# Ledger of designs, part 95: designed miniproteins, single chains, continued (5)

Each design is a single chain, and the fold is of that chain. pLDDT is the mean over its residues in the fold that is shown.

## One batch from the design tools (miniprotein)

Design m19487
Fold by ESMFold2-Fast:
Structure m19487 (fold): chain A 114 residues (1-114)
Amino acid sequence: MIEEAVELLLQGRRDEALALLEEALAAGADPNQPIPSADDLTVAELLLAYYASTGDPRARALVRRMQARGWSLDTKVTDSNGKELTVAERFASRTPGMTVEQARTWLETMAGLE
């Protein structure tokens, strides 16, 4: 369900994507799962990028629900080179000039968790 919801979000099918994400999270889907079709980003990172571009409060609300269900910036993920990183470290590595501290602050601020 999460991968299908990400595909819909990338196609601009916002309402369908957000509804599937809500259903997947309610069914106990892992909020820390990397999405291969989205360069192994977590759904929360994609939703925060979507929120930054559109201002859609539903995306931010879903990220808050993901954090309540165990999404963490300190969760270990594997990058495209096979290196284990935290979510914040990987986000920083993909954003030119961004430190891990800046990535963590950005992700928390955009999610409204501060």
Scores: mean pLDDT 74

Design m19489
Fold by ESMFold2-Fast:
Structure m19489 (fold): chain A 71 residues (1-71)
Amino acid sequence: SMEEIEARAQRTTDTILSLDEESQVKASKMVGRSAPIELAEKVLDLLTKRGAPQSAIDALQKGIQEKKKKD
């Protein structure tokens, strides 16, 4: 459900933000490339609102765009 996706996005965001910046970039890229699109978009919104490094936000956004382009 959308509610379950939002809860999972919150947990994923908390995990990413607990990491160092280099690991945040790697984790964000992986989420963008491999997670369901709705989950990845919710994580992007949460990372932006919580002031994540721009490098991590950019990595996630690029992953999402690549996934959308192939679908």
Scores: mean pLDDT 84

Design m19490
Fold by ESMFold2-Fast:
Structure m19490 (fold): chain A 77 residues (1-77)
Amino acid sequence: MEKLVEALEEALKLAEEAGAPEEAIRLFRRAIEYARQGNLEQAKKLAEEAIKLLNKHNPATAIRIREILGEAIAEMQ
């Protein structure tokens, strides 16, 4: 769980630096809270919603965030 929280915090930082929409930033923050609670299903759902919004604004950053989150999730299996 700690690795997913760290990956989501890095994703939030990258999204903020890329000038992501406020709704995407809000969704990443909510995903972090669900990950801290151990609710992987909701954390993944909210992160995917945030990535979809970010992809419309900055596809390159969305791809990078997807890679970071995918690596963290794979290491948790």
Scores: mean pLDDT 83

Design m19491
Fold by ESMFold2-Fast:
Structure m19491 (fold): chain A 62 residues (1-62)
Amino acid sequence: IDIDKLTEEQKEEIAKEAGVTVEQVETILELLKDPNITVEDLAERAGISVETARKVLELIFS
């Protein structure tokens, strides 16, 4: 996954739309480099709900 293409502005927009912080979005992007990561792992490590983690993923991959 080419996480390096996301600008700071795009990360801020994702954070605002999902109702999380930019730092939480960045944590999710870092965790997505692990091919074994689950949505539940993303939620726990970023300190957000599974539903919110799914929203962040939808915004990243839309």
Scores: mean pLDDT 79

Design m19492
Fold by ESMFold2-Fast:
Structure m19492 (fold): chain A 93 residues (1-93)
Amino acid sequence: SELEELRRFAERAAEEVRRLIEEAKRLAEEGKLEEALLLLELAEGLAALAAAVVRLVGRKLGLSEEEIAEALRPLEEALREARRLREEVEEKL
């Protein structure tokens, strides 16, 4: 189903965002705060771009606002985590 394909795209994008967040956490623990910040900015950008794609494709497929919101959930969760960690890293600089 087209909705299932869209959900899989969002989940795969969220997994990649989480991979960047985990790498940023490791860099921050090593004191590489500027490198951690760069990866978190990339993670936020990737999440935002993927969310825009999900909204655009979902609308073209005639999906409801509720179906689009459900598909976006993993990306929105990953984006919130990236933003929280970025704020923590910025406070240490």
Scores: mean pLDDT 87

Design m19493
Fold by ESMFold2-Fast:
Structure m19493 (fold): chain A 74 residues (1-74)
Amino acid sequence: MEEKRKEGLEHIDRGIRAYRQGKFEEAADHFEKAAELLTGQEKADAYRMASLAYEQAGNTEKAEEWRKKAEEAS
């Protein structure tokens, strides 16, 4: 589990860097992978980041899907 969490946090870091550079689809992919590897609050945060990245990429359908996942993940 610890190794999965470390990998998930690495995806968060890479996603943030991609987002900052305007590479929103790459950022969304990283945040999505992070959400699969993380649990609890960190997973909820990853869902929120994925939603925002998809919205910036113009994928409103995916943005809403991930927004709902963030709300349900507590």
Scores: mean pLDDT 84

Design m19494
Fold by ESMFold2-Fast:
Structure m19494 (fold): chain A 55 residues (1-55)
Amino acid sequence: SAEELVAGIEAALASGDLVILRNALRELEKHRHLLPEEVYERLRAALTAAIARLG
């Protein structure tokens, strides 16, 4: 569900683990149709920023 997707991505962001963050980005992109555009873009930006900071 959309709620489970958002919760999973928030957990990934809290983890600070590069593998978990990369997997979360793939899940977000795979299920983009479940989210409003604003929510999708916000979560995508957060994940890509976290990945760039850690990698």
Scores: mean pLDDT 86

Design m19495
Fold by ESMFold2-Fast:
Structure m19495 (fold): chain A 67 residues (1-67)
Amino acid sequence: MTLEELVERMREAAERRPELRPAAEETERAAEELRKNKEKVDKVLEEASEAIKEIKETVEKLAKERE
């Protein structure tokens, strides 16, 4: 189940049972915090992947210039 699906399910349950509203709000907050942390990790991985690609391209270019 995705984080979005979990949040929606909790919201739907809270609408049927008002006593679950605090739990739904806490779930939404936790999901948002996890999403922000995932974005930070994904950004670092993307930057690392780009740097590796540039290094490989540079090495290949230098090898070709020797011919």
Scores: mean pLDDT 74

Design m19496
Fold by ESMFold2-Fast:
Structure m19496 (fold): chain A 81 residues (1-81)
Amino acid sequence: DRLRREVDAGIALIMVGVAKVLAKQGKLEEAAETLRRALEIAEAAGDRETARYALEALAEVYEKLGKLEEAREARERAAAL
């Protein structure tokens, strides 16, 4: 169970990296979806640090999409971790 959570946390962190590349390519919707999935996995694994990275990256993607309210909510959630 512990090892499984460590593997899941690692996958979530890799997904955050992939999403950042997608965002740089202008694939903002794909980046946001990947980050939401990474956040779900990180939260399920109890990895607050990876969840925070996912939320911070998601906020940047939401800003680029013009979703300023969602960006603000993501930053607030990241600050609470």
Scores: mean pLDDT 85

Design m19497
Fold by ESMFold2-Fast:
Structure m19497 (fold): chain A 69 residues (1-69)
Amino acid sequence: MERLEPGDVALVEFEEEPKVGSLVYKDGEVVGGITSVEGNLARVQLVKPLEEGDEVEADGIKGTIVGRA
């Protein structure tokens, strides 16, 4: 599993198309922000460490970390 560090850009697959500029949460804490969106795939600038396969949420939409962008 790939580990991502603060400052990395993660590729996240959401269940629905998220919004550019939305905050991304894990367990109620901000872990990053969405910088770009292409359908259900988003680039997220991280402020906390995450791993591939971690579940996140933005605007009530669930997503999964699929790797580095």
Scores: mean pLDDT 86

Design m19498
Fold by ESMFold2-Fast:
Structure m19498 (fold): chain A 62 residues (1-62)
Amino acid sequence: MREIDIALVRMGVAVLERHVETNPEKVSEKDIELARKYLERARKLGDEETAKRAEEVLEKAL
């Protein structure tokens, strides 16, 4: 498992969380795709907390 990958996924999820909170009307299919990729990556890395946060981003975007 790569610590750098975990940190990057966490940062990406945090950015998407802020984006959904600040500009929900501007959330795009690209943002949804990124959230899905971060969810998959977090699960593979064993970061359950980040995976849950990515799932919440997807729920808010849909």
Scores: mean pLDDT 76

Design m19499
Fold by ESMFold2-Fast:
Structure m19499 (fold): chain A 88 residues (1-88)
Amino acid sequence: MTEEELKELKEQARKLAEQIYGKDKEKQIEKLIEELKSEEHGERGRAALMLGALGKNEKAIEALKKVAEEDESELVREYAKFALKQME
């Protein structure tokens, strides 16, 4: 994935989060952190990637670190690690 493709995906994720959760960034982050607790690994993975796209946030970083260490799905753990790198 190129840096340009990554920037485009982050922009699309921000727009999608606004459409689904509304324009309040704090509310978007809160809802996505709740989705990290979903029973469905696909929802947890999507939530991790969307949190990464929304940028640096202390609550999101804490939640993503826990998912990266503890999630039962290797793929979800990798998505959380990727999201944390995007928040650097």
Scores: mean pLDDT 80

Design m19500
Fold by ESMFold2-Fast:
Structure m19500 (fold): chain A 68 residues (1-68)
Amino acid sequence: SAEEEFERLVEEIKELEKKAKEALAKGDYETYQKYDKEIREKINEAMKLLTKVMPPEEALKKLVEALK
């Protein structure tokens, strides 16, 4: 279901966020930028998925809350 796929995407985004923060802490800005781009792409995928089953405003709220 779209909700199960959303949960998987949230986990992927969180893992990428952790890796991005680790790269930044090491001063590896190039690797940080790579992960930042991947995070943005996954966020777009999650939004596309959610907006198939709920309004865009609700989708944004759900994604933002899930990523905290």
Scores: mean pLDDT 85

Design m19501
Fold by ESMFold2-Fast:
Structure m19501 (fold): chain A 111 residues (1-111)
Amino acid sequence: GEEKEKLIELIERLLELSQKGAMLVLKKTEKRQLEAIGLLLRAIGLQFDLELLKKKGASIEQLKKLAKEALKLAEEVLKMLDEEASDDPEAQKLKKELEKLIKELKEFLEK
């Protein structure tokens, strides 16, 4: 249904931006490379989990569980972008896009 398709789209977009954010943190950080790599690997793992759920015809409840994990990751990426790359215009753009998607996904999950 349209609800599942919208939820999948929001999770996909959030994970893609989280991966981009983690990569940017990795490029900018001097001391927190392992943390940035950890965030990147978590984003890739959740993208793999989403693809598997799509193939198996997952329930809305299973997708909501993955969405909550994606939200937690995105919030951690957002924090690292602010701490490690706050002066970078690309980081500022990614931060705004992540904040918008986090808000949209949270509002979707509260329905």
Scores: mean pLDDT 89

Design m19502
Fold by ESMFold2-Fast:
Structure m19502 (fold): chain A 94 residues (1-94)
Amino acid sequence: MEEFIEELKALPEAERHRLLAELADRYAAAGGTKEDLRELAEIYEELGYTTLAKSAYNMIESLDTSRLTPSQQLEILASLEYMFAAIEELIEKR
């Protein structure tokens, strides 16, 4: 995980954003998992986005709950999955 963050930081900011966008559809088509959400929560925490990390952890716990609307769950899930896929791709590229 720490290597993931270092690889991501090593890339130019514009390139990071471009890779995230490029991998969005691919990751959505592949279908993310709870494990991907957990990994992303840890990455957010390492990057200092503690609120986003907490939201991701709560989402993992609450995936089967009716407390969150289906649209809210899908929106957060897709966002986290896209970021995880992009980070994984950056690591594989290295």
Scores: mean pLDDT 52

Design m19503
Fold by ESMFold2-Fast:
Structure m19503 (fold): chain A 96 residues (1-96)
Amino acid sequence: GMLPELTPEQRAALEKLLEARKKVSEILDKYVAEHPEKANEIASLDVAGTLRVLAALDEGDFKTAAEELRSMAEKFKELGIPEAAKIYEEVADFIE
């Protein structure tokens, strides 16, 4: 990544994403404690989705980053974790 060369807009988006990820992590930890059989699926979704968002932000592609966040939110809604979905939708709205 180009972390030392980030624009102010890329840095703001990254800071918003990192703050959101802390909140989502707490929600997902609670959900996994109640549904341990879903731990692997949830971890894979969260990691893969986050990597796609980070790749888009590194390229300055805020539209793709927002689309990846909304896709991630939709998948969390399908899993029955609307609180995580809402947090990622708020990040998408911030960076658009």
Scores: mean pLDDT 84

Design m19504
Fold by ESMFold2-Fast:
Structure m19504 (fold): chain A 79 residues (1-79)
Amino acid sequence: SEENLEKAKKNLEEARRAIQAGDAETAVSYAKKALEYAKKLPEEERNKVLIQVGKLMLDAEDAGLTEAAEAIRKAVESL
């Protein structure tokens, strides 16, 4: 579980950097990887990751990466 949480956090950091760089495809890829690790976590830890993914969606929207934000939202909904 601790390993999965660490990997989720690292992928969230990479997604955040991609959003800052305007790289929509890379942002979606890393966000989806973070969600795959989050899926393996207990509910409490998973919810903490999902809150951070929600912040990434808002950051992507604010950056004009609307299609990336929608792709990430759909990935969350498919958990």
Scores: mean pLDDT 87

Design m19505
Fold by ESMFold2-Fast:
Structure m19505 (fold): chain A 77 residues (1-77)
Amino acid sequence: MSAEELAEKIKEIIDKYIAGEITPRQAFEEIVKLLKEAGLSEEEARKAARDIMSLVTRDGKVDLEKIKELVKEYLEK
């Protein structure tokens, strides 16, 4: 899974959360699952998911480019 593909899938989860279809906890757990499927460790996936959720909480939305940057940082380590 590419960083671009991963970011798109994460954005879909965030859009569901913003639409009120899922809880913040459900969004967090789905993001962690996707990041682990992409090859991140449990610890890295949880850290990345927290950072992504913090962006949503602050801004009420998340820019896809910011998600891509964060995902690339974790995948390229």
Scores: mean pLDDT 78

Design m19506
Fold by ESMFold2-Fast:
Structure m19506 (fold): chain A 63 residues (1-63)
Amino acid sequence: MEEKLEEIWKRAEEEAEERAKQLHPFVTRDAAIHRVMRDLLEKELGLPASEAAALAHRYVAEK
């Protein structure tokens, strides 16, 4: 599970970096990473939105 979370984090970081260039300046890099990671957790692990958000928050806080 942790290996899959690390992989999702790497993808979220790369996608957030690219998306942040296209988003309004009010969206911070950390907020973009949280959003992308939540989406990836929902899509790839099938987690409900609330659980995906909580997991993304905990993982980001640990990094």
Scores: mean pLDDT 69

Design m19507
Fold by ESMFold2-Fast:
Structure m19507 (fold): chain A 117 residues (1-117)
Amino acid sequence: SLKEELSELLNKLKEAIQAVKDKISDELLEKTLSAIEKFINSEEITIESLQELLSALIDLGNELNFPDLDKQVDNLVLAYVEDNPEKREIITKENNPNLIKALKSLIQSFTDFLNSL
């Protein structure tokens, strides 16, 4: 399922974050891990839940100087618009294929970056 695929990627991201925790402020570490857990444990993937997750990842990426973060976030916005001419609150593989591809790419790239630290 989409939830299982994203949970697997986010758990790997969580492990990478924990491995570099000494480079992250305690407040931001707690906020980011909590946002990831909340997203993984939600019954539905919504635009609101994705925005909450992305807000935490953007703050962490800025603290760690994650390369091309702005470009990757822009790619997510463009992918969302490309998938749906109408605003839909629930994210699915059927309705949001480009958004899901871009989101998986962002999570993987961030995980790879953290593992390089």
Scores: mean pLDDT 84

Design m19508
Fold by ESMFold2-Fast:
Structure m19508 (fold): chain A 65 residues (1-65)
Amino acid sequence: SHMEEKILEEIKKVLEKYKDNIFGAAIESIKILQKYRKLSNEEILEILNAENEEELLKIVKQILK
């Protein structure tokens, strides 16, 4: 959907800004996602446990489905 594409674009920009700080990218991604819907504690923990940018993007895509 258009909303999912827009969120993914914002998160990709966050990853560019925080490319050497995965935890910072995770926190900012949570803030972006929460602007569009409330996240569960389980979803928040999954994002915070992402080890790299690729994993964070995969988790975000899963959450947006």
Scores: mean pLDDT 83

Design m19509
Fold by ESMFold2-Fast:
Structure m19509 (fold): chain A 59 residues (1-59)
Amino acid sequence: RPELIAEVAEFIVKEGPANTTVEQIAERLGLTKEEVQRLIDEFLRLAGLSSVEEILKQE
């Protein structure tokens, strides 16, 4: 879901990696942690990363 992927990415960027967890994103967007994890995985694939931890390290 392109719009949800964009929302997830924007949330991580706006709140900062240190204040962004899968559970917080799930609660904010009204999704389950599993759905958020799928959206994050797709975002990471588009960005050429393997995990959320790489976002936290690479800005």
Scores: mean pLDDT 68

Design m19510
Fold by ESMFold2-Fast:
Structure m19510 (fold): chain A 65 residues (1-65)
Amino acid sequence: KLSVDEARELALLIARENPEAAKILEKEIEKKGSLTTEELEELLVELKEKGILTPEIVEKLEKLL
């Protein structure tokens, strides 16, 4: 599980390149209080399918998981 602090740090990294994706991630974490690795992976897939995340951002996030 990602803690709120870890999730906020991840959102800040994403926000430098894509503030829309960062807002979506923050909202999901606030709703659930934390995300599991599986929930985070599903969210990243959805954001990539919607064209919100670039392949470059996904590669950076994979290094953190």
Scores: mean pLDDT 68

Design m19511
Fold by ESMFold2-Fast:
Structure m19511 (fold): chain A 59 residues (1-59)
Amino acid sequence: MEEDVKLAEEYLKLGEETKDSGYYLAAAIAAQEALKQDPENERARELLKRGLEGALKAL
């Protein structure tokens, strides 16, 4: 979970810097893995939302 949240944050940062849909999608996937372990993790929910929104805008 900790590793998945950190990975999601790193990929989201890369997506925001590069505007690459692949990084945004990777952030969403990592956040979703964190949510499978802790569904109440608000940070992971935010990262999932931002990753998906970024991926859609970058397509």
Scores: mean pLDDT 80

Design m19512
Fold by ESMFold2-Fast:
Structure m19512 (fold): chain A 74 residues (1-74)
Amino acid sequence: SKEEEMERLLAETSRLFQEIVDRAAALGTPEAQALLDRVAELFIEAMEAYQKGDLERLRRITEEVRRLLAEAQA
């Protein structure tokens, strides 16, 4: 269902955010802090999309968070 998909996407975004928080803390670089700040903004947007039932926006935000994490790990 749409509700189950939205719950899964929010849970995934939350997990990715926690991974970025942990990595930023371990690295201690300005680049890591900038990534954390950007993803924190996206997480707020993800929570807003979830509360409004905006599945398409939540999908886009989750994909953007995945992209940012992948780029930071490359």
Scores: mean pLDDT 82

Design m19513
Fold by ESMFold2-Fast:
Structure m19513 (fold): chain A 70 residues (1-70)
Amino acid sequence: KEELIKKAEEAYKEGLELFKQKKYEEALEKFEEAAELYKEALGENAPKNKKYLEAEINAGIMRIVLAVEK
């Protein structure tokens, strides 16, 4: 569980760094990876976890940006 959470946190941090570089597609991949790792670690409690929700929200933002980007 702790190992999965650590990997999720690392993926989320990489996603934020890619987002700062405007690499939105790569950032999306990292946020999706983080969300899946949190979901695996937390199971039924994932929707109650702030970090999981933040990963899902940021992934959603990336999808919107990519859909409307010129």
Scores: mean pLDDT 80

Design m19514
Fold by ESMFold2-Fast:
Structure m19514 (fold): chain A 78 residues (1-78)
Amino acid sequence: SSLIEEIKRLIGEAVDASRDPAVFALAVEAVRALDAGDYEKAIAYLEEARRTALQKGAEAAARHLEEAIRLVKELKEK
């Protein structure tokens, strides 16, 4: 799915922007959940990653994660 590819791209950009190991670990779990089709779990991990990014002042990473969350919700509503 091109939408799943776009979600993974945004998650990758968030990881690159934050450079934070906690954001990276949560991103890995979110991608695993996406690959398993567990969109609720993917959203939960992405929201935790977004909160972590904001706590670290990584605003660009947080914006990429917000967009990724929006797209996972769109994918879930299929």
Scores: mean pLDDT 88

Design m19515
Fold by ESMFold2-Fast:
Structure m19515 (fold): chain A 52 residues (1-52)
Amino acid sequence: MEIELSDDLLENAEAFIAAYRATGDERYREAALSLAAQLPPEQRAALEARLA
């Protein structure tokens, strides 16, 4: 995968989602959503679906 700004943000958001899934700590969910806010709407929607 090419390294782009959106790819870096997506990777970090996915890492926080994985931490949230493992721990249930809502702070990781909030961190992931904060990063997702900086992503294009399509990628944001995909991350929100993974948090559902």
Scores: mean pLDDT 74

Design m19516
Fold by ESMFold2-Fast:
Structure m19516 (fold): chain A 82 residues (1-82)
Amino acid sequence: SKEGEELIEEGKRLIKEGEEKIKKGEELLKEGLEALKSGSLSAEKATGLVLRGIGLIVEGELLKRKGKELIEEGKRLIEEAK
């Protein structure tokens, strides 16, 4: 069904967005932790990078989970329409 195909496409989009957010979050987390160790940034700025990084990783994981749920639902709708 078209509805099932649309859910699969939306789910794939959310997974890609989630993966991009996780990668960006991991980069920020690493940058913040390295800055804390080296003293290259103030503690406040370095902590801000760490917290922002964690937030993006959490958001990305939630998007990936939602995307997988939509793909499974879309596949069910396509099989039921056969």
Scores: mean pLDDT 88

Design m19517
Fold by ESMFold2-Fast:
Structure m19517 (fold): chain A 79 residues (1-79)
Amino acid sequence: IIAELTFAGSPAEQDAGAVAAIRHFEEKGVLEWAAPLSVDTLMIKFKGVSKEEAEKAVKETVKHLAELGYEVAEVRIIE
């Protein structure tokens, strides 16, 4: 399962948001790898989780990012 997170804001805010997202997924123990898809979009590869667990991890991470002041404009989850 892969999630794609598209960040809003300035390039500096997009970069900081992506770094914060990667750290949060690592801390949850669900991250296999992360890579940039484009300038504003981060790909997250999940390890050994169901789609439901991936969706929950994304929702919790987006909420955490919003509390830090980072905006996620779009989320896409691919099985």
Scores: mean pLDDT 84

Design m19518
Fold by ESMFold2-Fast:
Structure m19518 (fold): chain A 57 residues (1-57)
Amino acid sequence: SHMEELERRLKEQRERLKKIDEKIGPLTVRYAKEHPGDPEAARKLMEEIEKILKELG
């Protein structure tokens, strides 16, 4: 069942990407709309992204 195992791993990766998008997507959109060119907001965004990625990885 190598194909079934690969499908399961692909679904797991898609779920992780969905969680990343759900957590990070709104932050990046909000930054682009409300804080364009703000270095403090950019640093906080990067810290939040790194924290989320470490938590999920």
Scores: mean pLDDT 78

Design m19519
Fold by ESMFold2-Fast:
Structure m19519 (fold): chain A 59 residues (1-59)
Amino acid sequence: RWETARRVARLVLLAHGVSVEEAEEIVEGAKDLEDLFARVEELTGVPRAALERAIDEAL
């Protein structure tokens, strides 16, 4: 699930205009799933529930 979460987070960040370099830094810098979701929500406005749904659909 962590690998899938990183892929989904990267795609969401890119879709919202975050650069490839910045998206990589955010995803690689995340300590856990909670931290990753918080960072993506802060930058994109996509709520955690939507990110969790996207990850479940990608599994």
Scores: mean pLDDT 76

Design m19520
Fold by ESMFold2-Fast:
Structure m19520 (fold): chain A 98 residues (1-98)
Amino acid sequence: MVNEEAKKVIQEALDDLAAAANASTDLELQATLSMTMITLSVALQREEITEEDIELVIKSLEKTKKAILETSDSPEAKEFAKRLEEHIEKLRELKEKL
């Protein structure tokens, strides 16, 4: 169950990142989003997600959240950062159950 729940949260985060990348015109932010999407995609290809995989995903999402908030103070940027924080919190809870 934890493996399936972790993959679902990672997929939801990946979908949010893809939507943000398609909406963004900032090339530096798009590069950061793309690198994080690669990290999440690699984790999703694991047969069974490890604690280390979850830690790498959390770190990548935290870095992306910081980049977004440094690039823009818009309501949309703040909402997106909040969604990333929600995914991070869920992943931390799932890691404790591993």
Scores: mean pLDDT 82

Design m19521
Fold by ESMFold2-Fast:
Structure m19521 (fold): chain A 68 residues (1-68)
Amino acid sequence: DAKRYHEKGKELFEKGDLEKAIEYYKKAIELDPNYAEAWRNLGEVLKAMGKTEEAEEYFKKAKELDPA
């Protein structure tokens, strides 16, 4: 279930385990490529890691999937 992977990713991100948060958000996206929140949260993790250019691409994808 994509939502379970997304929730685990959020938990890991809140605990500061950025690499594992990315793994779980990617699993959520693999199961549901239209999961806008997972794309957005993956962008937030990348931004926290200083990968701002990569983060912007994920934010753009999230906005395309959920523009409102």
Scores: mean pLDDT 84

Design m19522
Fold by ESMFold2-Fast:
Structure m19522 (fold): chain A 62 residues (1-62)
Amino acid sequence: GSSDEEIALALYEIAYAITKLALRREHPDMSDEEIDAQARKEALDILRKTNPELAEKVEARL
Protein backbone atom coordinates (compact mmCIF):
# COMPACT_ATOMS: atom_id res chain seq x y z
CA GLY A 1 0.00 0.00 0.00
CA SER A 2 0.95 3.68 -0.31
CA SER A 3 3.07 5.20 2.44
CA ASP A 4 1.90 8.20 4.48
CA GLU A 5 4.42 10.31 2.52
CA GLU A 6 2.81 9.33 -0.81
CA ILE A 7 -0.66 10.18 0.52
CA ALA A 8 0.62 13.49 1.95
CA LEU A 9 2.25 14.43 -1.36
CA ALA A 10 -0.97 13.61 -3.25
CA LEU A 11 -2.98 15.83 -0.87
CA TYR A 12 -0.44 18.64 -1.32
CA GLU A 13 -0.73 18.37 -5.14
CA ILE A 14 -4.55 18.57 -4.91
CA ALA A 15 -4.35 21.61 -2.57
CA TYR A 16 -1.79 23.20 -4.91
CA ALA A 17 -4.05 22.71 -7.98
CA ILE A 18 -7.13 24.16 -6.23
CA THR A 19 -5.15 27.09 -4.75
CA LYS A 20 -3.55 27.89 -8.12
CA LEU A 21 -7.00 28.03 -9.77
CA ALA A 22 -8.33 30.31 -7.00
CA LEU A 23 -5.30 32.65 -7.19
CA ARG A 24 -5.58 32.92 -10.99
CA ARG A 25 -9.26 33.93 -10.66
CA GLU A 26 -8.51 36.48 -7.89
CA HIS A 27 -5.32 37.88 -9.51
CA PRO A 28 -5.65 37.58 -13.33
CA ASP A 29 -2.81 40.11 -13.84
CA MET A 30 -0.31 38.21 -11.67
CA SER A 31 2.52 36.38 -13.48
CA ASP A 32 2.56 32.58 -13.81
CA GLU A 33 5.74 32.48 -11.68
CA GLU A 34 4.11 34.51 -8.87
CA ILE A 35 0.92 32.39 -9.00
CA ASP A 36 2.97 29.17 -8.83
CA ALA A 37 5.11 30.35 -5.90
CA GLN A 38 2.10 31.64 -3.93
CA ALA A 39 0.01 28.51 -4.66
CA ARG A 40 2.81 26.22 -3.40
CA LYS A 41 3.23 28.31 -0.25
CA GLU A 42 -0.51 28.41 0.49
CA ALA A 43 -1.01 24.69 -0.26
CA LEU A 44 1.72 23.77 2.24
CA ASP A 45 0.29 26.24 4.79
CA ILE A 46 -3.21 24.72 4.43
CA LEU A 47 -1.81 21.21 4.94
CA ARG A 48 0.25 22.40 7.95
CA LYS A 49 -2.85 23.91 9.61
CA THR A 50 -5.01 20.80 9.05
CA ASN A 51 -2.36 18.07 9.53
CA PRO A 52 1.09 19.31 10.66
CA GLU A 53 2.57 15.77 10.62
CA LEU A 54 1.68 15.26 6.95
CA ALA A 55 2.90 18.79 6.13
CA GLU A 56 6.30 17.93 7.67
CA LYS A 57 6.54 14.83 5.45
CA VAL A 58 5.68 16.87 2.31
CA GLU A 59 8.15 19.66 3.20
CA ALA A 60 10.91 17.03 3.64
CA ARG A 61 10.20 15.73 0.10
CA LEU A 62 10.27 19.21 -1.51
Scores: mean pLDDT 80

Design m19523
Fold by ESMFold2-Fast:
Structure m19523 (fold): chain A 55 residues (1-55)
Amino acid sequence: SAAEELLERVRAAAEAGDSGALLRHTVELAQTLPADHPVAQEAFAIFEEVLRRSR
């Protein structure tokens, strides 16, 4: 599904250190899915972990 493809792109961006792609895909997921959706929650967790490691 499109949501799963976006999650894959979020993971790929995080692994590559591509902060721009990570932000764009996470925002698209947040606008497409409700916050309680498992895919959205996983994408947010990945985004937060990357931000935490950058601090």
Scores: mean pLDDT 80

